Designed miniproteins, single chains, continued (3). Designs and how they scored, part 54

Each design is a single chain, and the fold is of that chain. pLDDT is the mean over its residues in the fold that is shown.

## One batch from the design tools (miniprotein)

Design m9859
Fold by ESMFold2-Fast:
Structure m9859 (fold): chain A 67 residues (1-67)
Amino acid sequence: VKISATVPKDQSASLEKELMAVGAEKFAVNQFSNEIEVTVPEKAKGKVEDVIKKKGGNIKKIEKVAA
């Protein structure tokens, strides 16, 4: 599953670390838009969404990576 969100710029480093700890596989940041893309297993999707919201992030899009 690929999750796209906007996050406060100052939270991106701590967010990456917390997301990887809850099972995120890939983390990417758009330096110009404060948008992140996180690739996670479906089983970790809920935990990843909770971490993003806890850090003040706004989820924009959730995509299934090949069902």
Scores: mean pLDDT 76

Design m9860
Fold by ESMFold2-Fast:
Structure m9860 (fold): chain A 76 residues (1-76)
Amino acid sequence: EIENLKKEAEELKKQYDHYQKAVDIARENAAMGTPEQAAKAREVAEKFQTQADELKKRYDEISKKYNELVEKKKKS
């Protein structure tokens, strides 16, 4: 279980980095389009940022669980 939590945290970090890059690309597109295209690109960036924020919450939860289990195992 401890090793599985570590792998899950690493995968969540990769997904977070992926969505953060997608936000950067969408913001760049917003800077180069018409006002209408810029509005759509900003909306896309906001959606990707929401996904990144959710992944970060999950990462923080899994990291906390991992640390608790490591401490518990050392006490046994």
Scores: mean pLDDT 79

Design m9861
Fold by ESMFold2-Fast:
Structure m9861 (fold): chain A 102 residues (1-102)
Amino acid sequence: LEERIEELLEKAKEEGNESTARAAETLRELLRGPTEELVEELGELIRELAEEKDAESLEELSRLLSELARREPDPELAERLRELSSEARMAAIDVKIEEAAA
């Protein structure tokens, strides 16, 4: 999980994808200590990525959030992380459908 987050961050920085880099940094911070503020920030970043039509970043973010949720001992935080994972996954699917239709 940690290694995959670092890979996402490095790739985002190399590609100049600021929103994905911020999302990866927020995930890294969540691994050290989850807070309601960080969960809220991730929700905003997922919406930003959806507006940017970045399906690949949304899909990877969804997978990372799902794995993080499975590791989270707080059931309320785990539920919030699963909801964010689903939101990112649905956004990625919507982007892919729109691109395929165009």
Scores: mean pLDDT 78

Design m9862
Fold by ESMFold2-Fast:
Structure m9862 (fold): chain A 68 residues (1-68)
Amino acid sequence: DYVRLKVVAEGANHKEIEEIVKKFGGTITLAFPDNERAFVLVPKDKVEDLEKEFKEKFGGKATVTVVK
């Protein structure tokens, strides 16, 4: 099963977000023009690992939110 997430990583670029998402078996479904935000689909069992990677790399400027 896949989960839809909203990723915000201030100071990141689109390629950095895409690389982390793909590392955990996900895909970007919508990218925003600022390159710091995206909607993504990731495997349910990888959500916690992906959130940890974003927070470790970008600190308090990274937010991962589950979307309905």
Scores: mean pLDDT 78

Design m9863
Fold by ESMFold2-Fast:
Structure m9863 (fold): chain A 87 residues (1-87)
Amino acid sequence: SMEEVRKQGLEMIEKYLKDNPDASEELKKIAEEVKELIEKGELTIEKLREFVRRLVALANANPEEAETYIKAAIVFHEIRNMLEKLE
């Protein structure tokens, strides 16, 4: 259900932030933006694709921080897969 995806998505993002305390301020802002979209029921597959694209671009621009950006992109991709499974 959408409620289950919302709950799991929030838990995955919170776990990511806890496991990656050294994540950049930009990455933390992106994570908070996605959390807000989930809480408002406004998160879509298209928006998640845009966030993943942004994270990949940031990883390319900041190679020393690339691991944290790529790990976040994987989390967002998993949330997207859960949404796609609903539709």
Scores: mean pLDDT 84

Design m9864
Fold by ESMFold2-Fast:
Structure m9864 (fold): chain A 60 residues (1-60)
Amino acid sequence: SLVDSYLQLADQIGLARAKQLAVRELQELPNPIDEAQAQAILDSRDRAEFAARLTEVLEA
C-alpha cells in the first residue's frame, strides 16, 4: 500500500524527512490534500501516528 511505502521511507530516511516528502507528494495530486490534512501529517510524533494520519487521508 502507499501507507506501507511511506512507512518504509520513514524507516530509511527518518520520520521528519518522510513526513515532508509525503506532504509534498500528496499536495501535488490531482485531488490534493488540504492544509489541515498536511498539518496533521506533519504533527505526527511517531511511526504509528504517521501511519494513522496517512490512512485517514488516503482512505477518505
Scores: mean pLDDT 84

Design m9865
Fold by ESMFold2-Fast:
Structure m9865 (fold): chain A 98 residues (1-98)
Amino acid sequence: ASATLLPKEVKAKAGEQVEVTVRVSGDAPVRSVLAGIREDKSGELVNGGRGAPARAGETATVTVEAPDKSGEYDLVALAVSADGRLTVGETGKLIVEE
């Protein structure tokens, strides 16, 4: 399974909570999806959350918190398969405005 952000570009104000839609693709069962901001130093997903799609081809909504500093951030979605394996989806953009 894979996870795709819809839309690939999201705008938010500093500190705002935004809902991002993640589509699950592929035939493998998915337990959950994660979405958040990729932190450059650690590679960790921060300011993100978890959603649970019912089936492949369905969407889940995940809440992401915009950082307090304006700028462009890498928005990443992950699919968590039934066995706990992580699959990284396409990187989108979170544009944080003042």
Scores: mean pLDDT 73

Design m9866
Fold by ESMFold2-Fast:
Structure m9866 (fold): chain A 115 residues (1-115)
Amino acid sequence: MMMERRRARLERLRALLEGLRERLRAGDREGAERLLAEALDEAEREGDEATVGVIQVVAEWLGLLDVVRRASAVLGNHPAVEAAALERARAATREEALAELEEMIAALDAELART
């Protein structure tokens, strides 16, 4: 059913964001990049463009330029859109990334409680 698939997607996304938050708090930037790149590979294989879009935004928050470039390529983004995303990624700070991850996790927890 659509609702079961939606819940499973939200649960997977929540687990991904929690893993990224844990790695970022520990200063494991390389581990965070690997985790997000693996999630991108899975979303690309499944044709899940919505999840690829979320991964691009998260990669921007984390300043992970290679993941931003890969997600942009998967989505077929216009060069101007990719350039803007890369500029946002270059301006990213760890403190702002942690705040964005915590806010998105809280929003996902609230959505899962309503589903």
Scores: mean pLDDT 84

Design m9867
Fold by ESMFold2-Fast:
Structure m9867 (fold): chain A 137 residues (1-137)
Amino acid sequence: SSAQREALLEGAKKNIEDFINYYKDFFVASELDKSMSDDEVIAFLKDLMVDMVTRAFERNPDGILSREEVRELLDEMEAAGADRFEIFGLVREEVERALAQRESLSIGDLLLIFGSAVEEAAGEKGFIEPIKAPPIE
């Protein structure tokens, strides 16, 4: 049982890292204060998201969170500095919209809401094109 939970957590971590790498330019552009380097932004967001998912699975081994637990996670993310990114406000709005219709959310539901909010915002700002290889000179 512990080995299965560890495998699920490692899969979630990899998916988070791959997603943040794919939308790197968007996440860098979303920092409000422009105080961090590009690499610092990406490292911060990966650490934040991985820590959130790890803590959520440790507290809720079935991966299901109540409304109060979801709000607690968002408040913990804000306290950790997530509010320095414009996208965090949009994610919080979409999570609250989902909580108005549901008594609970899975960790998977939270990640899908996050991904959808990023995809929509990145699309509006022109970041939806596939990353093309630089032209061979």
Scores: mean pLDDT 80

Design m9868
Fold by ESMFold2-Fast:
Parts: sequence; C-alpha cells; structure tokens
Structure m9868 (fold): chain A 82 residues (1-82)
Amino acid sequence: MEALLKIAKQFELDPVKAKELIEALQNEDVDKALAIVKEFIEANQENKLLPFLLEVEKVLGDKAKVTLQEIDKFISEELKKG
C-alpha cells in the first residue's frame, strides 16, 4: 500500500482516489476500480493514471492483472468518446 501511494504522489494523482483504487485492485473489486478510474478521466488525469497503473502491475503482480485488463479496456473506450 505505502509504496503504491508514494508512486501515486510521484505521478501527481489525487491521493485519496489513488488509495481507493489500490484497495479496489487488492480486493479484485472490478466495479469499484472502474468507478474510480472514471473519476480520474473526468478530472483529466488519464496521462498521470496510465503510468501509475503500470507501476501497480509491477507491485501487485498477477493478482491485479484481470482488474487492470478491465481498466485498460475501459480507459480505451472512454478516450474514444473524446
């Protein structure tokens, strides 16, 4: 948790939302993770979120992989909307 929160601060993400996203990923809560990701996109923080998600995969490993794949698909679809 602390290592990922430090990385989130490095990428200038909202620390409260970043913490909630990490907790959702650790609990494999896809719906909650997608809701938080949508908030980051609506805040125009997608450029900061994408490199953070790569670091999250390195720390959480295969446990987060399915949820991260759903997030990647969701971000791709939301960004296509303009």
Scores: mean pLDDT 78

Design m9869
Fold by ESMFold2-Fast:
Order: sequence, then C-alpha cells, then structure tokens
Structure m9869 (fold): chain A 87 residues (1-87)
Amino acid sequence: MWKEKAQEVIREGGRRMAELSSDRERVLEGAEGAVEASLGPWGFVSSSIQLVGIAADVAVLDEEEGKKVAEIVNETNARIAKIVEEA
C-alpha cells in the first residue's frame, strides 16, 4: 500500500542521515518518530516537519553535516509528497 511505501522512504532517509551524522542513534530515533507521525491523518505533513527537525538538530552540532542531512530530508520529503499525490 502507498502508506507502507512512504514509511519505507522515511526509514531509508533515516538510515542515510544516520550514516552522515555523528549521532547515529539520535537520528534513527528521530526517523522512527517521523514514521510514527506518518500514521496520523495528516501524518506525512507531521513526518516532514519531524525530518526537518532532525536536520536542524544536526546543524546545531555541525553546520556542514547539517547541510548534508538537510539535502537527504528534502529528497525524502519530495519522495513522500510524490507517493501521497499518487495515492
């Protein structure tokens, strides 16, 4: 189902962000929170906001790493938006 595809995209983005982050566990926890948020009625909007929050948290600790994570967040959110539009 399209919701399962969107959740998979969130988890994939979370793994990619964790690989680039100095705090892998925190990023993975944030991605799990974004998946949980996606279960609500406007969950993919809430999920998008949570993913942006992960990028902001990383940027506070390391500006350059935050830029890389922000790119992954933008890519992930674009893929989610496409899945939702096609649903």
Scores: mean pLDDT 74

Design m9870
Fold by ESMFold2-Fast:
Structure m9870 (fold): chain A 91 residues (1-91)
Amino acid sequence: MEQLEADVGLALILIGLTVLKNYPAPEEEAERMAKRVSELADRIAPHLTPEELRILADAFEEASKAMEKQGNTKAAEILKETADRLRALAD
């Protein structure tokens, strides 16, 4: 059950990050989505391989940079902090 939840969660997070990266949203909506995908990432992280953690960390970092470019500073900070946590877990 938990492994299936992690697999589904990983897919949903990657979709959410791709949407945040490519489709500008109002600051409040971007922050809400960033927080939700970060919370899900923290929940599934113990069930991910080091390779999956690195892929996820890279995805969060790319999304953070996109949020900075869009002016969504709070969303960018949340996503970067999550990327840093995931990268530390992989190493």
Scores: mean pLDDT 84

Design m9871
Fold by ESMFold2-Fast:
Structure m9871 (fold): chain A 100 residues (1-100)
Amino acid sequence: SPIEELKELYQKLKEVLENFTLDSAHEFRLALLEISDFVRKNLSPEDVEEFLAEIRKLDEKIGKMINENKPLDEIRQEALKLFDEVYNKLIEKLKEKEAS
């Protein structure tokens, strides 16, 4: 099911976000691409636009923290927090779709 696929993807991407470094920021960007692809495949066009906008805001906020030379641990914690928020909203959308 899409919910089971998202749970597996979330665990994989969470591990990436917990372990990325400033020298490997590409790993963070790849994680955002994987969740964006999941969104495009599993949601309606209107919901896709909303979630891609949230993912873009996450990317912009983390990029700003990197440019401001915030400590890596703070960057990782904020990335995980924002990613959890996107994940929880996405799970609720999928549950609503299955209940219909």
Scores: mean pLDDT 80

Design m9872
Fold by ESMFold2-Fast:
Structure m9872 (fold): chain A 61 residues (1-61)
Amino acid sequence: SLQDKINEELKKLFEEASEYTRKLIDEYIAKYGIRPSDDPELKAEFEKEAHKKLIELFKKY
């Protein structure tokens, strides 16, 4: 059904967002040696970058 297709696309969107978040955390750890959540300045930068990516993903779906 159409609802099933919508649910599949939403699942893909959430999976893509989760994968991006994991990769972004890994990048921050590689660059700064700490998790973004452990530093308020890095957390703010991380949230801005993640927000931009989420907007791009929502435009796709």
Scores: mean pLDDT 79

Design m9873
Fold by ESMFold2-Fast:
Structure m9873 (fold): chain A 76 residues (1-76)
Amino acid sequence: SEDEELVERAYRVAYEGAKLEYGEEKAEEIAEKTRERVRAALEKARATLSPEELEEFKRKLRETIERDEKLVKEMK
């Protein structure tokens, strides 16, 4: 599903970014917290928003993830 795709992307970008600074164990902890936050936000949005508002919410979330993905790619 799109929701699961967004959750997985958020997890991966959080993991890769944190891994560079804190190592694998701490990165896993940070990534898991990010997964929980994104999943909860999507669940709340789906329960609260209209279909049109939900689509807007997902577009903004995708834009945020894309910005974070670009930032992580620049960290070498």
Scores: mean pLDDT 84

Design m9874
Fold by ESMFold2-Fast:
Structure m9874 (fold): chain A 73 residues (1-73)
Amino acid sequence: GEKKAKEYLELAKKHFELAVEAARRGDLKQMREHLTLGVEHAEKAIALSDEETAKEIQKLKDEGLQRIAEVLE
């Protein structure tokens, strides 16, 4: 499970970055798509992780959501 959890975490990070870029362009459709995928991959990584690692991934998910919200105001 550890390798798979890391793969999901990396996918979540990439999708949150793409969502931020889409938000900056005003492409709300692409932003929503990447945001949804980022959240889904973060949740899968959490499900495959121990309690301490899951809390760190949850914080990363929350930070990703906050970054997108700040771009959108």
Scores: mean pLDDT 84

Design m9875
Fold by ESMFold2-Fast:
Structure m9875 (fold): chain A 74 residues (1-74)
Amino acid sequence: AAELIRAAIRRVLEEALGPELAARVLRALDRVSAGQPLSAEEEAAAAEAARALEARREEVEALWERAVAEIRAA
């Protein structure tokens, strides 16, 4: 379900970005999911995180594939 996918996203973000930046991105995702607008600071943090993830794209994709496979096997 979507909730399990969210758990996988959390694990990938924490592994790739570290816990502090991952927490900031997850708060931004929570606001978007609740239909709330992002502040300029939250939007900037999300954009920087996205660029950092893109720089590690192969590693992030491998982490995501493992998380998705484990969720599907559960």
Scores: mean pLDDT 75

Design m9876
Fold by ESMFold2-Fast:
Structure m9876 (fold): chain A 70 residues (1-70)
Amino acid sequence: SAQDRARILTTWIDQTIRRFQDAPDDLIQQLQQIRDQARGLANDPNVTDSQVDQVRQQFMGVVDRLSQSV
């Protein structure tokens, strides 16, 4: 379900934050905001796959920047 996908995404973002603790503060803040969005979607019974995919795309954009900064 879309809620399950959002829950998995939230876990991946949490693990990414823990892995990249030494990253620039602005990237960590962006990850925290995206995690909060994913967590909100995981708790929304009306969440759509499209909403989860949008948050996932935001997350992947930050991951790309993290790969360049370390």
Scores: mean pLDDT 84

Design m9877
Fold by ESMFold2-Fast:
Structure m9877 (fold): chain A 73 residues (1-73)
Amino acid sequence: SKREEAEKLKEEGDELFAQKKYQEAIQLYWRAALLDPDDASLYENMAKAYEALGLPSTAEIYRKIAEEIRKKN
């Protein structure tokens, strides 16, 4: 299912994040979000990756998206 595919992409993204491959992790989180857009953790993880890349304003946008999704779930 799309949800199972999203979870696999998220796990692969988490592994890249752990390796400090933040740009590659963001790409996988984005692909996962296209399949499961209501998983707030994907946007939170993107925010952390953007912050690690020195893009705090972009990180704040994704944290706000994650918070809004959590309010709906």
Scores: mean pLDDT 88

Design m9878
Fold by ESMFold2-Fast:
Structure m9878 (fold): chain A 101 residues (1-101)
Amino acid sequence: SVVSEVVRKLVEELLDKPIGSSKSEEVTYKEDGKEVEVKVEATVLSEEKIKIKIEIKKEGKEEYTELTLTKDFELLDGVSASTENETLGETLEERLEEQKK
């Protein structure tokens, strides 16, 4: 999606930036024949984490989403996905492997 591409671009631009660095981009596009306005703001929280704020305006409705992503681009195709949940899943799998030994 266009939103996922904007998020990816901002994350890539922030990969080697210091903590507290931020970038924003605003785009207008059509989805299913409807005009959509999107504003994305990305801020480096730590060496491994970026905070993403997404504001979407579609047909007079406004949606606000706030996400935390890792710098390895786990959210490339999902504006509702959270790398925090995926990291927790990996931690659970690692704990399960440790219990098998």
Scores: mean pLDDT 64

Design m9879
Fold by ESMFold2-Fast:
Structure m9879 (fold): chain A 81 residues (1-81)
Amino acid sequence: MLEEILKKLAPDMPEEVIKRVVERIHRDLASEDENARLTGVIRLIILLKKAGYSDEEIRRYLRELGVPDEVIEKAEEDIKK
């Protein structure tokens, strides 16, 4: 799903580059380092907002990726400040 979203955002991006970006995002989101995970979530939210997704769609998508609600709320608050 994340690979499909990135391909939709940047259809001219080579598949190898998309795969590397997806791998990095998954690595950050799966990190045991709270700061690395939070930073990864913040970056993903900004990317999806730039692509025209609504805040509600982004929130639901992050939940589907297994991101805890607490981390999502923290990332949203950090972006707003």
Scores: mean pLDDT 75

Design m9880
Fold by ESMFold2-Fast:
Structure m9880 (fold): chain A 80 residues (1-80)
Amino acid sequence: SPVLALWQELFENIRSLTPEEVLEKVREILRALGASDEDIAEFEKRLQKLIDEAQNVDELIGKIAELLSEFLERLERRRA
């Protein structure tokens, strides 16, 4: 799965990536899933809130994974 490969690449390297690089990798995953510009904008807004509210990097990584999973499920339901 191209999406699974991109997901694994993101999370294997996430601690060595800048916030801007994480955002680019996430955009790539969402676009591969057929996300609209509106979907990407909503994700970026919610991601910024998570960055602002996170107490540590491990919490942030977990919340990014949860947010991506939510959008993955949403986009898969639209395709069905």
Scores: mean pLDDT 78

Design m9881
Fold by ESMFold2-Fast:
Structure m9881 (fold): chain A 58 residues (1-58)
Amino acid sequence: SLAQQRAEEETALVQRLTELRPQNPQLAQEGMQRLVQATTLDDEAAIRVIRETERLLD
C-alpha cells in the first residue's frame, strides 16, 4: 500500500539524516524540516517530498 511504502521510505530517510547530522548538521536539519512538512500531506505527496529530499542528499 502507499501508506506502507511511505512508512518504509520515511524510516530509511530518517536513518540517513541521523547518520548525516554529525557531518553536515545544516543539511540534516533541512531534510528533517522537509519530513515535518510532509506529515500533513497525503501518502502520494509525502512520498514525493521524501524522494525529493533523497535527491537533495545525493
Scores: mean pLDDT 86

Design m9882
Fold by ESMFold2-Fast:
Structure m9882 (fold): chain A 116 residues (1-116)
Amino acid sequence: METLEELLKKAEFYSLLGKPDEVAKILREIMEKYGDDKEALKKVLEFIFSGKLLVSNPETWEVVLELIRHAAEKFPDEKEELIKIVKEGLTARNSPKLAERFVELIEKVVEEVKKK
């Protein structure tokens, strides 16, 4: 079985080759294998928002939204940390509108989970 670090290196490699569909497949594999691991999901999100992946590609963007929803639903108590990861990464990349959209998604998902 490939480690998380090996899967993240593969995702970066395919992103550099301009293969967003392959990046999306790897990110979904990570979510399947590490979706219950809070620290692993935080590392994945930090990696995604570090600028190593082209998150503006439609296929990559859709999976990143899936990962954010999954993390917020599974770990609602980590809301502030998830918001911090998104804001710090996207602010450093001059993408404030994208940061706002992800923050709104995290807040909405956590609110819905806490109302149940």
Scores: mean pLDDT 79

Design m9883
Fold by ESMFold2-Fast:
Structure m9883 (fold): chain A 68 residues (1-68)
Amino acid sequence: MSLEEVEERARKLVELGLITEEQAKQMVDAARQGNETVKRALKLADEYIRQGDMRAAKVAAEVAVLEA
């Protein structure tokens, strides 16, 4: 996942109300520093959003916040 994709995914989570703008900024910063767990959690959140599983998407987003 590219840094641009991380920024896009984090922005989408803010738009959906799953995380705050400050949490999104922390996730992007962690990904810039090479945190692969944040990237993986963001990818999972996006996959759950595509499936319509908003509860699972929120849990994945919370994992990304905790790892940032």
Scores: mean pLDDT 81

Design m9884
Fold by ESMFold2-Fast:
Structure m9884 (fold): chain A 86 residues (1-86)
Amino acid sequence: PLPSEELERRMVEDPEGTARELADALYEKLKSSSLFTEEFKEELIKKLEEQIKKLRELLEKTEDERERILLETAIITAELLIEKLK
């Protein structure tokens, strides 16, 4: 695990690459969990889709460039994770 400041720096420098790395790491952790059932996957996809909607609404209201990049990275991470869960 990286310190949060280091992670934010990487997100700003390479949002798409960092998002892919995070999605891959999260998916590997989920696959190794005994809680990784079809019901869990369906609920997680639903929650991720709801979170993406909220993040997109925040992005529309956000003027700060750094904050926008962090929100965009979070959206890409969630979208990539959903694709892996399908």
Scores: mean pLDDT 81

Design m9885
Fold by ESMFold2-Fast:
Structure m9885 (fold): chain A 81 residues (1-81)
Amino acid sequence: MSLEEVRKKIAEIVLEMAEEMKLSEEERKIVEEAMEKLIRSEPASAELSAAFAKVIEKAYERNPELVEKTAREIDALIEQL
């Protein structure tokens, strides 16, 4: 897979996790904005990066099993590079 394809697949996996987590609209928007930056290979602002980290931290507190599953799917994808 190309690096561009890997970025798109990572974004898909993270967005699928956000959907399964039933995140709030505000939290979902943060995830969508972060994934859009990833897909376009654009740097995220410090504010967006911090907000995204907090959303993932809260997601882990609510459903650690789903977050760990998502992380393993991303790791497996990166290993294929």
Scores: mean pLDDT 81

Design m9886
Fold by ESMFold2-Fast:
Structure m9886 (fold): chain A 100 residues (1-100)
Amino acid sequence: AVPTREEMLARLERARRLVEEARALAQQRGDTSLAKQLDNFLKLIDEAIAVLRDPSATERERMRAMVLVEASATMLYLHARLRKADPELVELIQEVADVL
């Protein structure tokens, strides 16, 4: 079954809160590179939310927005893991990917 627009919005809003938390933690830990990537990802989530809230957006456009955010979350998680970022940050980023 295809998730509803309301279900997609709820997932994006939950992911957004987790990304804000991860960004703040990255800044506190001095991981400026990851903090910048999380800031860019937050902007991508905001763009996806705007697409989902647009009543003129097609189901295809909503699906593309979600797929892009999901793929970006996965890539961010893999990047954080590969460069051995703080384990608490990696866990938060994994939660973002799992929520999406």
Scores: mean pLDDT 87

Design m9887
Fold by ESMFold2-Fast:
Structure m9887 (fold): chain A 67 residues (1-67)
Amino acid sequence: KKKVLIVIAATREEAVKVAEELKEKYPDVEVYHATVAERERALKLAEELKEKFGAEVTVIDVDELRK
């Protein structure tokens, strides 16, 4: 039942900003942030959270959202 959002952005500042906005809108959701340089690590974390906790994990690429 736990929902997790992982925000990936080109810069740390952008990732933190988007993560904070999502935390305010969805207080029951755990929000993580990563830069594009950490994308592979963030995807690994998403898989681990799905396998270990059965969590619904959504990865949000800020660059893909702009397209």
Scores: mean pLDDT 77

Design m9888
Fold by ESMFold2-Fast:
Structure m9888 (fold): chain A 65 residues (1-65)
Amino acid sequence: SGAEEASRLGREAVELAPEESHEGAEKAMTAAASGDPELGRRLGREGGLDEEAVEKAVEGGMAAS
């Protein structure tokens, strides 16, 4: 069923992605918090973040600072 597949993919993403995604997200947030949302998007992309994740990280960075 789709729900079970989504749960499994989520766990795989958490296991694979947390370290890489966390680094990319932190860099994106830090850049956005420093007043550089463009750099934040670039760093998020380099970190392997999806478009949605990049947007969320940049928004979070701007809001957090």
Scores: mean pLDDT 64

Design m9889
Fold by ESMFold2-Fast:
Structure m9889 (fold): chain A 67 residues (1-67)
Amino acid sequence: ASSDLAEQQYNLALELAKQGKYDLALERLQIAFKLDPSYAQEAARLILKYLDVPAALKPQLQAIAEK
């Protein structure tokens, strides 16, 4: 189901962000957002709240979190 795919992309995005791979994490969040916005929004909020995100990528994560 599309929700299962969104959950997989969401979990992958969190894993990539924990590894400091924010560019790849953002790509996965964009995919998750297309499948289920709720999963992508939650992941973006958690990344912004708990991880030290590079300033250059912060606006894109904030945009996803606000939708």
Scores: mean pLDDT 76

Design m9890
Fold by ESMFold2-Fast:
Structure m9890 (fold): chain A 84 residues (1-84)
Amino acid sequence: SEAAREEGRREGERVLAEDRRILQTEAGVSEADIARLEAAVRDARLFSDAERALIQRALVVLGEDPLSLEEIAAAQRERAARAA
């Protein structure tokens, strides 16, 4: 739904904004990777496979419930379809 799609986007923004330092030091996510994820969220583009893998790794390191790459992809497909 529209709400679930917006929740997914906010979750991405929250992880990047709040836990940027942890992503760099613990998840092995570079500053360039963080900038790419931030740009994808800002520009409302779909994440690449590599970006979805970074999100999965970041969630695990931050102690959040991990999302499968399939779940991330499904949420993004729903978001794209409803935005059209």
Scores: mean pLDDT 65

Design m9891
Fold by ESMFold2-Fast:
Structure m9891 (fold): chain A 99 residues (1-99)
Amino acid sequence: ARFLEELVRRAALAAAAGEELELSAEEEARARALEAELLAIIAEQGLDAALAWLAEQGASPEFLALLRAAHERDALAAAEALVRFTGIEEAVAAVLARG
């Protein structure tokens, strides 16, 4: 969903700037709830169904590629997808160093 996409983008940009991403308790709760919902769809219908659901809600192809790589635990594919999503190579390096 758009909210999760914006959070990931904000986190990557903050990391590239050497800043900490600060989330409100409400934003953290929303992020966790959305993650739980996505994991539930994956468990019941599989990854492709979850990605199709996000695409119907306006998620970008670059963001969908990032989520697929992350779910498959393919760190290289996730890094490449994050560069395409953010357009910032430094953001990828900073995020990977922290996670």
Scores: mean pLDDT 66

Design m9892
Fold by ESMFold2-Fast:
Structure m9892 (fold): chain A 78 residues (1-78)
Amino acid sequence: SAAKKEELERRERRLEERLRELRERVAAGELSPAELAEAQRELREEAIELAVEKGEKSLYEDADEEDKELIEKIEKER
């Protein structure tokens, strides 16, 4: 539906905004390695969830073992 498409597009834009903010903070030297790893994990989790909802498997084809477990968990709920 149009409403579902608009919802997914809004989630995608918010994810892109958070990724841009993360990149800016990295460039400014504001993040420790641990904070960077945590932020990357959170963004990746949201990206995988969005990809599964959109049916875009290609967005997580290169996912590591932990990401694959998250994908499997999300897919089992569908």
Scores: mean pLDDT 69

